# Designs tried in a protein design run: designed miniproteins, single chains, continued (4). Part 69

Each design is a single chain, and the fold is of that chain. pLDDT is the mean over its residues in the fold that is shown.

## One batch from the design tools (miniprotein)

Design m14386
Fold by ESMFold2-Fast:
Parts: sequence; structure tokens; C-alpha cells
Structure m14386 (fold): chain A 87 residues (1-87)
Amino acid sequence: SAMEEKAREELVDAIIAGDVNRARKIGLEKLGLTEGDVGFLIGTETFLKGAGFSDEKIREVIDEMLRLLVAGEREKALELALKALRE
């Protein structure tokens, strides 16, 4: 839905900005994610940033992972993260 798309965009923005409290609140309250799911997204962003990936590429990976996590496809989200980290 449009409301879910907006919540996903707000969560990605919070993660990129390093606002852990805002990311946790949006993920848990608006998107039905677990604390582990939010931590996984933040950890992946931090690693990609440290590896020298562009902000555009990081945003793309995190948004795709988030779409999979919201759909309950945690294993696919993990596979996507591992593939991105190998590039």
C-alpha cells in the first residue's frame, strides 16, 4: 500500500541517517519487523558504507532487503545481503 511504501522510505532514510531509535520505531510499529530484522538492516548498511559502496547502492540494497523482510522472506533477504557484500 501507499502507507507501507512511505513507511519503508522513512525507515531507509532513518537507517542511512544513523537514527537507530527512529529506525527501530518505524520498523517495529509501522512495518511489523522484529528488533533482529532492524538490526540486520542497520548492520548491512554499516558494512556496505565501510566497504566504500555509494549511498545510492546502499539505499537500493537496504530497500530491497526491507521489502523481502516485510514479505516474511528473511532467508532471501539474507541471500541478497551476502551477494551485495561479495560485490
Scores: mean pLDDT 87

Design m14387
Fold by ESMFold2-Fast:
Structure m14387 (fold): chain A 56 residues (1-56)
Amino acid sequence: VDEQWVIDQTDRAIADYLAATTEAEKEVARSTLQTIADTHPDTEAGRRARAFLAEN
């Protein structure tokens, strides 16, 4: 299902952010999460991405 793919991408980006050792790596992960939040705002993935960005 397409929604599961977006959820998987969101979880991957969050994991990449948490594993990041540099600000450049964190910025790449934030950009991915922002794209998901903007493109899929009414989905579980979009809500997770937006919530994570609001806290981090």
Scores: mean pLDDT 81

Design m14388
Fold by ESMFold2-Fast:
Structure m14388 (fold): chain A 88 residues (1-88)
Amino acid sequence: ARAARIARDRASSDPAALRRLILMLAGDTIARLWDQTGDTDLVRQYAQTVQNIVATSPSPQQLLDNLVAAGLLTDAQAAQARAVLAAV
């Protein structure tokens, strides 16, 4: 929650803070996957997918779209991050 507020405050002037917010949301999805499956190899595979998407996504908008497409972010989480991006 606190990290999201900090990222929002800096989102328009600091793309890195916005990128960190997006990655935090993806990390929450991976943590829930671990809680559901207990499979370290599966969690590692998802983390690797996030790293590949981060490396190939030049903008926060594209990062959001690619994470949603990969199933690592829900539409609701992506909508919240987009609202921060648009509102700030």
Scores: mean pLDDT 68

Design m14389
Fold by ESMFold2-Fast:
Structure m14389 (fold): chain A 71 residues (1-71)
Amino acid sequence: SVEEQKKALGDMAREGYRAYGTARYGPQQGELLGQQARDRVDAATSLDEQRKLAGEALRLGGEGLRAQLEA
C-alpha cells in the first residue's frame, strides 16, 4: 500500500541520516538528524518527494560509513 511505502521510505531516511550524523557529529546528534529526516518524509506531500529524500539519506549514510572505514 501507499502507507507501507511511505513508512519504508521514512525508515530509510531515518537510518541514512542517523548514519551520516553519527559519523560526523556522534551518536546523539545522529539520532536527532534521523528523527528529523523521518518527520520530513511524514510531512512530504508526494511519493516522489519522499523517494528523493530517502535516496539522498542513503547516499549520505554511505558517505558516512566510508569515512568511518577510512579512519
Scores: mean pLDDT 79

Design m14390
Fold by ESMFold2-Fast:
Structure m14390 (fold): chain A 74 residues (1-74)
Amino acid sequence: GAEARADAHVADLEAVAAKTGPLSPEQRAQVRAHYLAAEATGPGEGSGHRGDAALPVRKLVAPQAHADLEAGLA
């Protein structure tokens, strides 16, 4: 489930990023890890779990990584 979506998300970002320069292996690992963390947070957000599970993805990634993520998806 989430792993397949994370893989698709990374592939989509890499396709977009290829126009401006490919993602480094470190950036790819960070994007994938943060996407999986956000997926784990998102499904639990409405279930009554608060604290870490309620944090939006932009608080889980560095501002630069979040900006790159949004730019890649735009």
Scores: mean pLDDT 55

Design m14391
Fold by ESMFold2-Fast:
Structure m14391 (fold): chain A 75 residues (1-75)
Amino acid sequence: MSSKLQEELAKQEQEIDQKTMARASAASGMAVTSIDDFPAALDALQAELEKTGDLDIAAIAISVSVILSVQRSKS
């Protein structure tokens, strides 16, 4: 509720979103530049996970799903 706390929370959310977008782009092979790209990236990550069984891809898919859930709760 203080402006300082809101600024720190916004910085943390931005950093997490940027890191997750970068990881999703690398793992899915597509350009993920916004949260609107997350559903398509999630489909691509699920396809890769089905082919490889890579737990790192599973972790990225979970992170994408969590961010989408948070965005939905803010709406």
Scores: mean pLDDT 75

Design m14392
Fold by ESMFold2-Fast:
Structure m14392 (fold): chain A 72 residues (1-72)
Amino acid sequence: AAEALELTRFGAEAAEKMSKIYRDKAEQLRKEAEENPETRDELEKQADIFESKANDYTAAAERLRAAAEGLA
């Protein structure tokens, strides 16, 4: 029981970290898009993909935290 709770909390923290990594990558691409108008559309599309991944990890973290509360 305790191990399942700890593992679920660990998973939530890992998902939060992954969300931040993808969010940071998206922000970098947005900055590059601002500096390079000729490639803006391509960079913004890539940023959208990374933002989508960040959102997926955020949702996963929220679900894992809710599951951890149910286990506690």
Scores: mean pLDDT 82

Design m14393
Fold by ESMFold2-Fast:
Structure m14393 (fold): chain A 105 residues (1-105)
Amino acid sequence: SEIDEAIKLIEEISGLSFDEGAKKFLKLLLEKIKEKENLDNYYPIAVFLGEALKLAFKNKKKVTKEELINLLTNKVKTENKEADAHFKGFYDNYKDIIEEVIKET
């Protein structure tokens, strides 16, 4: 499916693998942002998240749902200030969607 291809793109760009909870979270997040922004596809969001996650988790191979949520809600700081700035901006723009997805997953 198109959404499964978007998740694979995030994994390929970031070099990370996600647990099943993180994948379900990302799918719902991508769907809601695509709807809000009236986008034709998931590509712009998937590329943004893949690059930002690559910077945030440089020394990591696997990401859990909890680790992803803590990063996206700015509960944790990364060792990369550019990644922290990207996730702060992302949360400021999409906090209502992020909090909704947390409640639904």
Scores: mean pLDDT 86

Design m14394
Fold by ESMFold2-Fast:
Structure m14394 (fold): chain A 98 residues (1-98)
Amino acid sequence: AKETSAIVYVELAKSTPEETKKALEEIRRIAEQAGAEVVSMSEDKGTITFSFQERETAERFVEALKARVLEEPQLFDRIVAGEADKTLRLVLDAKTLL
């Protein structure tokens, strides 16, 4: 098994299937631009999980995601970031990022 430096879990606010799909696709593109790997995605639950081999990559993704949350705070329910080697978990929500 490959060890992961960080994991980021994103949970969207409940919305229509079409809105959820568009939001997941956009978040995925932001993560891919930051160099993330998609571990899982559920359109039905509005969730997506990313793994990062390097902490700096996860930090860049979180910064990009913060900008996205600022633009559409009602879209996001929960964001959780964890450092695999340190067991440290950060919980972000739209209210915390604003």
Scores: mean pLDDT 66

Design m14395
Fold by ESMFold2-Fast:
Structure m14395 (fold): chain A 80 residues (1-80)
Amino acid sequence: SPERQRAIRFATASILAAGALFQLDLLIRRHPDRAADYQARAAQVRALLAQFRAAYAAGDWAAADALLDQLVALADEIDA
């Protein structure tokens, strides 16, 4: 159902953001000289997740999907 697909996307966004933030915390601990760069990326992850949740709550599925795509791209960059 569309409702189930939307719930899966919401869960995916939350899991991706949590994983990215956890990875960035580990990177800050291992490379404190680069902490500012990792903190900036963490701020981007939090901002995208907040925007995604706002769009989802508003029923703006197109905006939510676009924000999820941005979050996926940012998570991939962090894992690279």
Scores: mean pLDDT 89

Design m14396
Fold by ESMFold2-Fast:
Structure m14396 (fold): chain A 60 residues (1-60)
Amino acid sequence: MKEQEEEKKRQERIQELEETNSAINFQVMQQRNSQNLSTMQQLQLIEQLVAQEKAKKAAS
């Protein structure tokens, strides 16, 4: 089903972002596992953390 494929892509994007940003990967893993966040909430959290890390690096 198309809906399942889109959700799968969303999950894959989450994993890709986590792999790319090792600094936040462990933090996101713990929150995801402990808080049982929805896929949407997980994606939003990761995007926020990635944006912060990117901004922090650029601000140097």
Scores: mean pLDDT 67

Design m14397
Fold by ESMFold2-Fast:
Structure m14397 (fold): chain A 88 residues (1-88)
Amino acid sequence: SDSLRQQGLTHFTQSVSLVLRRARELNDQDTIRRISQLTSQFDGNYLNRDYDGAIQSVQDVLDLARQLGDDDGVRHAQRAIDYLRQAQ
């Protein structure tokens, strides 16, 4: 279960990195600010073992990745959700 949580965190971090890269390329300041908020929400929920709350933040990152057309970001966010759900 710790391994599943770590995989979820790793894939979330990769998705965030990819979405931020794409948002910067597009000069999308609203997405950059939103990612900062979602990362803070994820960290708080993850540390409190609120994996449902953490998954909600990952789902919002997934939606941003889809909006930006970042298929790699979408895949990493989907993997993060799968690992965090298995960790519950």
Scores: mean pLDDT 89

Design m14398
Fold by ESMFold2-Fast:
Structure m14398 (fold): chain A 75 residues (1-75)
Amino acid sequence: TAAQRQKLLSAVQDAGTAAAKIDPKLAQEIAKLYKEMLASKDFDRQVQLAKEIAELTKKVDPKKAEELEKIIAEA
Protein backbone atom coordinates (compact mmCIF):
# COMPACT_ATOMS: atom_id res chain seq x y z
CA THR A 1 0.00 0.00 0.00
CA ALA A 2 0.98 3.68 -0.25
CA ALA A 3 1.19 3.83 3.57
CA GLN A 4 3.64 0.89 3.62
CA ARG A 5 5.78 2.58 0.93
CA GLN A 6 5.82 5.86 2.87
CA LYS A 7 6.76 4.10 6.14
CA LEU A 8 9.63 2.26 4.39
CA LEU A 9 10.90 5.47 2.70
CA SER A 10 10.79 7.36 6.02
CA ALA A 11 12.73 4.60 7.81
CA VAL A 12 15.40 4.62 5.07
CA GLN A 13 15.67 8.44 5.33
CA ASP A 14 16.15 8.13 9.13
CA ALA A 15 18.90 5.52 8.58
CA GLY A 16 20.64 7.85 6.09
CA THR A 17 20.50 10.75 8.56
CA ALA A 18 21.99 8.59 11.33
CA ALA A 19 24.79 7.35 9.02
CA ALA A 20 25.65 10.93 7.94
CA LYS A 21 26.57 11.83 11.55
CA ILE A 22 29.13 8.97 11.68
CA ASP A 23 30.33 8.37 8.09
CA PRO A 24 29.42 11.02 5.44
CA LYS A 25 30.86 8.90 2.58
CA LEU A 26 28.73 5.87 3.50
CA ALA A 27 25.74 8.23 3.86
CA GLN A 28 26.31 9.34 0.23
CA GLU A 29 26.14 5.67 -0.84
CA ILE A 30 22.86 5.28 1.11
CA ALA A 31 21.53 8.49 -0.54
CA LYS A 32 22.18 7.01 -4.03
CA LEU A 33 20.18 3.88 -3.14
CA TYR A 34 17.41 6.06 -1.65
CA LYS A 35 17.14 8.03 -4.92
CA GLU A 36 16.78 4.70 -6.76
CA MET A 37 13.96 3.75 -4.34
CA LEU A 38 12.17 7.06 -5.06
CA ALA A 39 12.46 6.43 -8.84
CA SER A 40 11.10 2.86 -8.57
CA LYS A 41 7.41 2.00 -9.03
CA ASP A 42 8.07 -1.60 -7.89
CA PHE A 43 7.56 -2.16 -4.15
CA ASP A 44 9.61 -5.40 -4.24
CA ARG A 45 12.54 -3.41 -5.68
CA GLN A 46 12.09 -0.74 -2.98
CA VAL A 47 12.20 -3.48 -0.29
CA GLN A 48 15.37 -4.97 -1.87
CA LEU A 49 17.06 -1.53 -1.90
CA ALA A 50 15.99 -0.93 1.73
CA LYS A 51 17.67 -4.25 2.69
CA GLU A 52 20.91 -3.05 1.04
CA ILE A 53 20.65 0.26 2.95
CA ALA A 54 20.09 -1.65 6.24
CA GLU A 55 23.28 -3.68 5.59
CA LEU A 56 25.29 -0.46 5.03
CA THR A 57 23.72 1.20 8.11
CA LYS A 58 24.65 -1.83 10.28
CA LYS A 59 28.35 -0.96 9.74
CA VAL A 60 27.97 2.43 11.55
CA ASP A 61 24.71 2.24 13.56
CA PRO A 62 23.54 -1.34 14.33
CA LYS A 63 20.54 -0.10 16.39
CA LYS A 64 19.23 2.10 13.54
CA ALA A 65 19.78 -0.82 11.12
CA GLU A 66 17.69 -3.07 13.42
CA GLU A 67 14.86 -0.47 13.40
CA LEU A 68 14.93 -0.40 9.57
CA GLU A 69 15.08 -4.25 9.37
CA LYS A 70 11.94 -4.44 11.57
CA ILE A 71 10.05 -2.10 9.19
CA ILE A 72 11.27 -4.14 6.17
CA ALA A 73 9.93 -7.34 7.84
CA GLU A 74 6.50 -5.66 8.24
CA ALA A 75 6.44 -4.75 4.51
Scores: mean pLDDT 82

Design m14399
Fold by ESMFold2-Fast:
Structure m14399 (fold): chain A 93 residues (1-93)
Amino acid sequence: VDLEKWKEAADKLVPLVEPARREAIERVEEIMERKVEEGEISEQEGVSLVVAFEVEAVGLLVEAAARVAEGASVEEAVEAFRRGLRELVEEIE
C-alpha cells in the first residue's frame, strides 16, 4: 500500500474516531479508578493499564486506516474501530 494513501486515510479517520476514542479512554479511567479504590490494583498499575489501552486504541486506528487504504469505506472503518474499542473495554471490565 502507498504510504501516501495510508496518511490520507488516517487524516480522514482521526476526526471521526476521536469522540469514540475519548469516551472509551474516559470509561477505562473510571474502571481503573474503581479498581484502585477497591484495592484490586495499585495507582501505578491503574495508570499503566490506561496507557496500555491508549496504545491498543492506536493499533485499532492503524488497522482502520489500512482498511480504507485497501478500498473499504470510511464508514465501515469507523464502525470496525468502534467495535474494537468496545471489545477492549469489555476485556478490561
Scores: mean pLDDT 83

Design m14400
Fold by ESMFold2-Fast:
Structure m14400 (fold): chain A 80 residues (1-80)
Amino acid sequence: SPQDQFLQNSFRVRQLVDMMFGIARNNGNDPELVKKALEASDYATKVLLESQTLSPEQATEKLNEAIEKLRKVLDEMLEK
């Protein structure tokens, strides 16, 4: 259902941000990696809050966009 997809996508957004903080920690809390993780966390929080005001279908679409953007940031962090 759209609601189940919304919950799964919400979990994935949070998981991607947690992975970014993990990368920063595993690299001695490199200030540039910490900054990227904090910026991603702020972005994710804003998207998750906004998604709560939308229909499950619209929220799912917005979270899919967020997942794509966060995956790009994660890939950039892993290339360091």
Scores: mean pLDDT 86

Design m14401
Fold by ESMFold2-Fast:
Structure m14401 (fold): chain A 95 residues (1-95)
Amino acid sequence: SLEEELRRSREEAEEMRKFVRKAMDLGQKGIDKIEKNPEKKEEYEKEIEKELEEIKKKESEEEAKKFENLVKSMIGAHESLKIMSESAKRIEEES
């Protein structure tokens, strides 16, 4: 029983890693698209909606929400870092 519990735990951890990697990949693609052309944001949002619908059908609405939150967090973090980087560059150019 303990061996089966450990096997299930490892399988769940691996599935979670795949889930996070997929969300990170989609988030990075969105960042790349938004940086190069902000007007393509709608196309990216459609890609997210498609992924969320697939997760909702295969897993649950809760899992789809977790996926959305991961992607949104990545984009938000990137925007914050970009603002900081642009501010640092301006200070350096003025120095």
Scores: mean pLDDT 74

Design m14402
Fold by ESMFold2-Fast:
Structure m14402 (fold): chain A 92 residues (1-92)
Amino acid sequence: MATATVEKVLPGTVEQVRRAFAHALREIAKEAIDKALGVSAVATPISDDEVRLKVTVTAETPEQANEASAAIKKALDRAEELVRAGQVPPVP
C-alpha cells in the first residue's frame, strides 16, 4: 500500500471549494478515484477568501498513488477555475 498527499490553496469559501472540488473530481478524476483504496479531503480556512485543501490518496501500489495524485492535482486546478469563474453550485 502507498499514500500520496496533494495540497492547494484555493480562492473562495470552504463551501465553494468543497463543491467545486467534488464536481471536478467527478468530471476529471473519476477513474483514478475508483481505482484507489481510499481518498480523504480536509478543507481548512486560511482567511475569508482562501481555503487550504489537503487531499490524501491510498492505493495498492506507488504507481497507482502517483497516478491518482496527478489526477487530483488536475481536479484541484479545475476546482480553482470553477470558483474563479463563479461556476460552482450556489451556496444553500
Scores: mean pLDDT 79

Design m14403
Fold by ESMFold2-Fast:
Structure m14403 (fold): chain A 78 residues (1-78)
Amino acid sequence: MKVTFRSDSDQPVGFVLSDDKRNITSGIITTEPVEIELPAGKYLLTTDSISQEIEFAPGLKLDVPTDRGTLHIEVVGA
């Protein structure tokens, strides 16, 4: 499934997405949407200001506040 990340702030937010075994992906979130292809399941989202467990499933919409604005996370396909 495709997971879309975007920020409401012009401040870039570095992130790492991991499972219980390893880092799955990393990148930078900005106001431009970034899409990541992932299996459904539980992941840990880590930034410089927050670490949060997220269960990715079709139809997820989640807002994550950070020190650099709010991250908007969406999975399309519900």
Scores: mean pLDDT 79

Design m14404
Fold by ESMFold2-Fast:
Structure m14404 (fold): chain A 102 residues (1-102)
Amino acid sequence: SPKEDYEKRVKLIRKWTLEALDLIDKLEQGKISVEEMIEQLRRRQRDLEAEFADEPEVVESIRREMERAIEAIRKGNYTMAKMHILVGASEAVVLLRIKQKA
């Protein structure tokens, strides 16, 4: 059903968001390098884009905010990187909610 599909997709975005935030926390703690962090974020981004290939606007929103997060990481601004991850997730959920109600 449209409601079940919406709930499943929101759970996927939530999982991606939590994993991305955990990677940034590990970077702040010195447990991974900047290069390893960017590689893992890009891999997880590709997995999410493949799952949402039918939703180009959702993919574009997530991609845009992911690139902003990576730029913030390169500048050492981990707080801004986390904000971009959260913004991308929030926008994706809003777009899916609009489609579910249409």
Scores: mean pLDDT 83

Design m14405
Fold by ESMFold2-Fast:
Structure m14405 (fold): chain A 84 residues (1-84)
Amino acid sequence: DEEVEKQYEEIIKEGKERVKEELGFEASDEVIEAVFFIHLQKASKEMREQIAKKLGVPLSTLSEVGKVLEPELEKFKELVKELE
């Protein structure tokens, strides 16, 4: 569904803009997506460390981004629920 893809892209874009405004850096799409995955799956500390290593970012960066992205994360959870 092209409309769902557009909503997903908009959530990622909003997340990137919020990270830039609140934390002062340009997060990649992969970082925003990883944060959504971590929260949706309630990923373990070991999984979060592996994700951080794969993305080449500090684990602290993923944690800071996650705190800032609470509104986008709620939108993402609702979008995923609609895809059931």
Scores: mean pLDDT 80

Design m14406
Fold by ESMFold2-Fast:
Structure m14406 (fold): chain A 90 residues (1-90)
Amino acid sequence: GKEELLKFFEELKKKYKDNEDIQNDFNRMKLLVEEGKIVEAVELAVSVLESENVEDAIEMVELAIKVLSEEEGQRLREEKLEKLKEKAKK
């Protein structure tokens, strides 16, 4: 649920602790999730993580899909998850 997504944000903050720009972005993402703006949080997370670690971006999208509506989850799967999986193969 939402708790797993927030826990993943905390793990990512620990993993990227020495990158101040990413830390600021993760703080913003956490606030967006707490406000229920999960799609916006995930879009920000993907933009940050896909250049650093595509696998972390994939995990973020997969966790977010579990807490979103079926329509929002399907959109995120089609627009973000499949593209990230293709990028990971390269």
Scores: mean pLDDT 78

Design m14407
Fold by ESMFold2-Fast:
Structure m14407 (fold): chain A 69 residues (1-69)
Amino acid sequence: MAAEREKRIREMEELARNVTKLEREEKEKAIEELDKLAKEGDLEAGIAAGVIRIVLGVDKTIEKIEEKK
């Protein structure tokens, strides 16, 4: 049990690092795929989608601020 959990935590950390470097469209596609898995009962996919949404939300907020220029 613990070993699988540790592995998943490492995979999520790696995904989070990679997500930060993904283009917006790729992030949106990742959210869509993860949302499908979450609807099937994959709680971990739902959490991952939430993290990606937060990153996208920050990006959108920065762009909104830049629009005021």
Scores: mean pLDDT 67

Design m14408
Fold by ESMFold2-Fast:
Structure m14408 (fold): chain A 69 residues (1-69)
Amino acid sequence: SEVLEEVERQLDHVISYYESRGDLERAKAARKLKEEMVEHLKKHPDISLDEAQRLFQELWDRRLAELAA
């Protein structure tokens, strides 16, 4: 799926960004989000890129809020 490949590519960039900064907790959170997004997109192959991006952003914002608390 083109949508799956694009979301994985974006999450790999997020993981690499936090790893390069030594932010291991956010890197770990991004890896976990990647696993969840891959599972979801494999179950929903007809999801649009816009819908996948919205889900990615919502879940990532939630995880960042949890780490900031």
Scores: mean pLDDT 84

Design m14409
Fold by ESMFold2-Fast:
Structure m14409 (fold): chain A 65 residues (1-65)
Amino acid sequence: DITDGVAEIAVASFKTAIRNAPPTKELVETGRRLLKLLREQGASEDLLKEIEELVKQAEEEVKKQ
């Protein structure tokens, strides 16, 4: 289970960064660490899937650079 405000802000910030700037290796690492932490804390499956998809997209873009 996750606390409402902190997870919401972290997810929103990550989505905003991916949308508004070319993804960097640091952003991918941040997303991967966020995903791992959310999994360990028992976040919802929907949230985990959404973050996982965003991280995969960012990873692929970084690999092209």
Scores: mean pLDDT 74

Design m14410
Fold by ESMFold2-Fast:
Order: sequence, then C-alpha cells, then structure tokens
Structure m14410 (fold): chain A 73 residues (1-73)
Amino acid sequence: GAAADAEATREAARQVADVAEELSKYHPEMKKLAEELRRAAQDPARHVEAADLIAKNGEKLRQLLEKVRAERA
C-alpha cells in the first residue's frame, strides 16, 4: 500500500545517503547529497522528495561507485 511504498522509499533514501557519504571521501560534492537524502529519509511526509532525490542523483551515484570500484580493481 501507499504507506509501505513511502517507507520503502525512505529506507532506500537512507541507504543511498550512506553510499553517498562513503563516496564523499573521494568526491566531496557527495557530502551535500548524503545530508539531503538523510534528512528526507527521516521525515515520512517527505517520501516524494526522497524519491525525487534518488531519481535525479541515482545515475551519478552509480557512475561514481563504478569509478571507485574500477580504481580499486
């Protein structure tokens, strides 16, 4: 249902925030994204904002994670 979907989105935002925070050690710009995602994840009324942040930044995070993995390979 909608409440379960909202909670799943906030949990996804929390997990993406953790990844962005780890990536901020290599790419400082990720620190701001991590903070924005973490704030959106903590507020159940902001689940739409959390989904938007994931959608807008997911590709950039994926590309940066791939670069970090390639550099450590």
Scores: mean pLDDT 75

Design m14411
Fold by ESMFold2-Fast:
Structure m14411 (fold): chain A 61 residues (1-61)
Amino acid sequence: MENLKKKYEEEIERERKAASDHLAKIQAGENVDEHAKAFIDERRKAQELEKELETEVNKLK
């Protein structure tokens, strides 16, 4: 369980960093529509990953 949790936490951090990169591109005016969609998707994915981890851990009980 702990190994799985750490893997999810690392993925969440990667998603957060990816979102930050997309936000920087949006502020620079580069492919704003695509980066805005990716930014929203990355943030949503990070939140969903945290909830999924909790659900998966509970299922293992």
Scores: mean pLDDT 76

Design m14412
Fold by ESMFold2-Fast:
Structure m14412 (fold): chain A 67 residues (1-67)
Amino acid sequence: SLDQLIQEYIALQQNRSASQQPRLQLLQEYLRLLTQLRKAERDGAPEAEIAKIQEEIKKVLEELKKL
């Protein structure tokens, strides 16, 4: 779930391990994209713009699953 990914990000920031660095970077991108998505939804952005952000989020989540 979304809340689980946010909690994982917080934990990884506190435990700075070189072996976890790729996962931390992907979680940082995920949170950045979520902030962008929430702003777009709040501001009533066109569905096309929201869909683009959702596609980028999907790509990051797929990369996280491979780690």
Scores: mean pLDDT 78

Design m14413
Fold by ESMFold2-Fast:
Structure m14413 (fold): chain A 101 residues (1-101)
Amino acid sequence: MSLEEQIGLALRAIGALLDHEISKDVEERVRAVREAVEDLLRLTDPELKKPLVERFGEVALKDKDERTRELAIEGLRRLLEVETDPEVIKIIEESIERLSA
């Protein structure tokens, strides 16, 4: 995958994360969580992926809706299954622990 494609995926993930953070509607936040997960699953560059996965967990932790938080945990588990970078794995595991508490 090209660096240009990786940057495009990162920008899409940023957009989805922002939609999750600012949207007042639960269905819009659910859609944003699903979109962020799909973009993050396709993103392979660890330097771009690390801050975005960390932000994904932070935004999900602030969400008061249980359904949205459960979908975020499921998304993080899907990311964990395919991730090979040790630092990204650690961020995902820490995010799951925080959201599951």
Scores: mean pLDDT 87

Design m14414
Fold by ESMFold2-Fast:
Structure m14414 (fold): chain A 63 residues (1-63)
Amino acid sequence: GMMDILAGEEVGRKSAESLLKKGLDEKSAEEVIKAAIEAGKRGGPEAAARVADRLGTRLLNLA
């Protein structure tokens, strides 16, 4: 529902802030937020958190 979308956005932003502090670039951080929002629409905040974690870890560790 609407609350799940808002929760997904919040999860994405928190993950992006953490990743930016670890050296992720702004464009990659925006992709993490976008992916978390889309996952949140389909599976709520848990799906958003899972996607943000996986994508963020991938982007940091492939450098």
Scores: mean pLDDT 76

Design m14415
Fold by ESMFold2-Fast:
Structure m14415 (fold): chain A 110 residues (1-110)
Amino acid sequence: SPKEKVLELLREHQKKHKELMDKYDVPEDLKNYDIEYEETVIKNVELASKYLSEKELIELVIEHEETQIESYEDLIEKYKDNPKLKAYYEEAKKVEEETLKKLKEILEET
């Protein structure tokens, strides 16, 4: 179902983001905070899936991903003089953009 595809995409995204945090040696406390935050988001989407239509759920997740992309754009500009942090946020933004593209494809098929 479209809802199952959304949850699968969010789990794939979580895995890719964790791999990026490992690649860039993100401090363990920040890494654990982000992992717990992403897990909470996925659990909230699973809960919302019981009450929202397929279209409403996908639109909710799209809005969340668009907000995350804007946050990464701000971080890239903020850390433009730090090559490692800039590169990390640029790759994190690309992962968000790939997830957003796939979510929009699911919405069009729904």
Scores: mean pLDDT 87

Design m14416
Fold by ESMFold2-Fast:
Structure m14416 (fold): chain A 89 residues (1-89)
Amino acid sequence: TEAHEKIKELFEKAQELSDKATALVNSGKASTEDLRKLAEEAKKYAKEAIEIGKTNPVTREDVTLISAAGLFAAGATADLLIHERRKER
């Protein structure tokens, strides 16, 4: 359960960063630096959740949260790539 609480916290942090990246991209006011920072922080939280899952007994629910954290990190990265593509000719 302690591992579950930590994984859940990391999932929520990754989701928050992903949501913030999407909002910035949708506002049209995003900077590459801001989006890069959000993507890297989301990746960090997803990686920490994976490491907790590797070093502690985990449930199916925990695996789902770890996978979701990874998807949010991928979403923040996608927002960065979309922004860069829009800026490039």
Scores: mean pLDDT 83

Design m14417
Fold by ESMFold2-Fast:
Structure m14417 (fold): chain A 68 residues (1-68)
Amino acid sequence: MGEEMVRTLEAIVESIEKIEIRKVENDPSLKEEEKKKKIEEIKEEKEKLLERGRESARETGEWLEKLQ
């Protein structure tokens, strides 16, 4: 169960990262430096979430179910 939750987390996080990065890149209200900063923050949050997800698969799985 926990491993399936981690796999689901990884797939969802990767999808969210791709969508959020594209949204930032295509946002006409953001300057290039602001885009780079937001993309970096997205990548950092992804890595943090994945690390915590592997350690706390149950809690992360519950959060992701609510997100969907």
Scores: mean pLDDT 73

Design m14418
Fold by ESMFold2-Fast:
Formats: structure tokens, sequence, C-alpha cells
Structure m14418 (fold): chain A 56 residues (1-56)
């Protein structure tokens, strides 16, 4: 969900992003991992987000 993506990003960055900014990050992660670029934080996109944020 978008709320879960926002929570993951907030934990990593220490501040909140708007829904539009979260969607943009989700699209970038989807491109990096070869997922469909729809801007929706589905299970695959959330897993990819966790991976990216964990390696920071």
Amino acid sequence: SMAEARALIREALGFDLSDAAVAQLVREVQRKYGLPVDGVAGPEALAALREVLSTA
C-alpha cells in the first residue's frame, strides 16, 4: 500500500514524503528491479523498496 511505502521511507529518511513523492520513488524502484512501472506499492514494489532502503 502507499501508506506502507510512506512508512518505510519515513523510517529510512527520518521525514515524511507526499503521496506524489512516494509514487515517484516507487516508479524508480520498479524501473530498477524490472517490475511494471505503475507507481503502485504492491508486494513486489514494497519488497524492492525495503531492499533499497536497507542497503543505504
Scores: mean pLDDT 76

Design m14419
Fold by ESMFold2-Fast:
Structure m14419 (fold): chain A 94 residues (1-94)
Amino acid sequence: PLEAIARALGALAAAHRAAVDEGDERTAALLSEAATHAAQAAVAAEAGDLEAARRHLEEARRAVERALEAARGPRTREALERARAAIEAALEAV
């Protein structure tokens, strides 16, 4: 699970950069929220609490879904689709 969560964090960071570059402040804020939840999932998974890790990843997924609805730029939207896929893979791993 930790490797999949690390990949999700990387994808979220890339999406956040795209949102900042495209001037999409609201989507960038939602991505910061998603990254916080994914980081909490990593801490929980490292502690062996896979139920807490799953809950945090589900929160991250919800934030990414909200970000996809808000996203205004094409690079941000593409990066968000990759972040969503990475979070879904992390959820399957926990």
Scores: mean pLDDT 91

Design m14420
Fold by ESMFold2-Fast:
Structure m14420 (fold): chain A 78 residues (1-78)
Amino acid sequence: LLAALNSLAALTASSSAAVRIAAAKNILKAAQALPQLPADLQAQVIPLLKNAALTAAKSSSPAAQALATAAIQTLNAL
C-alpha cells in the first residue's frame, strides 16, 4: 500500500497528462476505499494519501488537480 501511494505521487509529476490524470484518479479511489480498512490502518494511511493528493494538486493538468482536490475533500470528511 505505502509503495503504491509513493508510486502514485511520483506519477503525478509525469510529462504525460494521461498518466497524471490516471494517478490522481487512483489516489481518489484509494481515499474512497479507506472506510473499508481497519481503524489502525486508516490512521496510518490518511496522512500518506493526503500528502500524495497534495502533490497531485500541484499538477499542471486541471483534470488531475480536480481529482486530487476531490481526494483531499474525501479525506478531510473522515
Scores: mean pLDDT 73

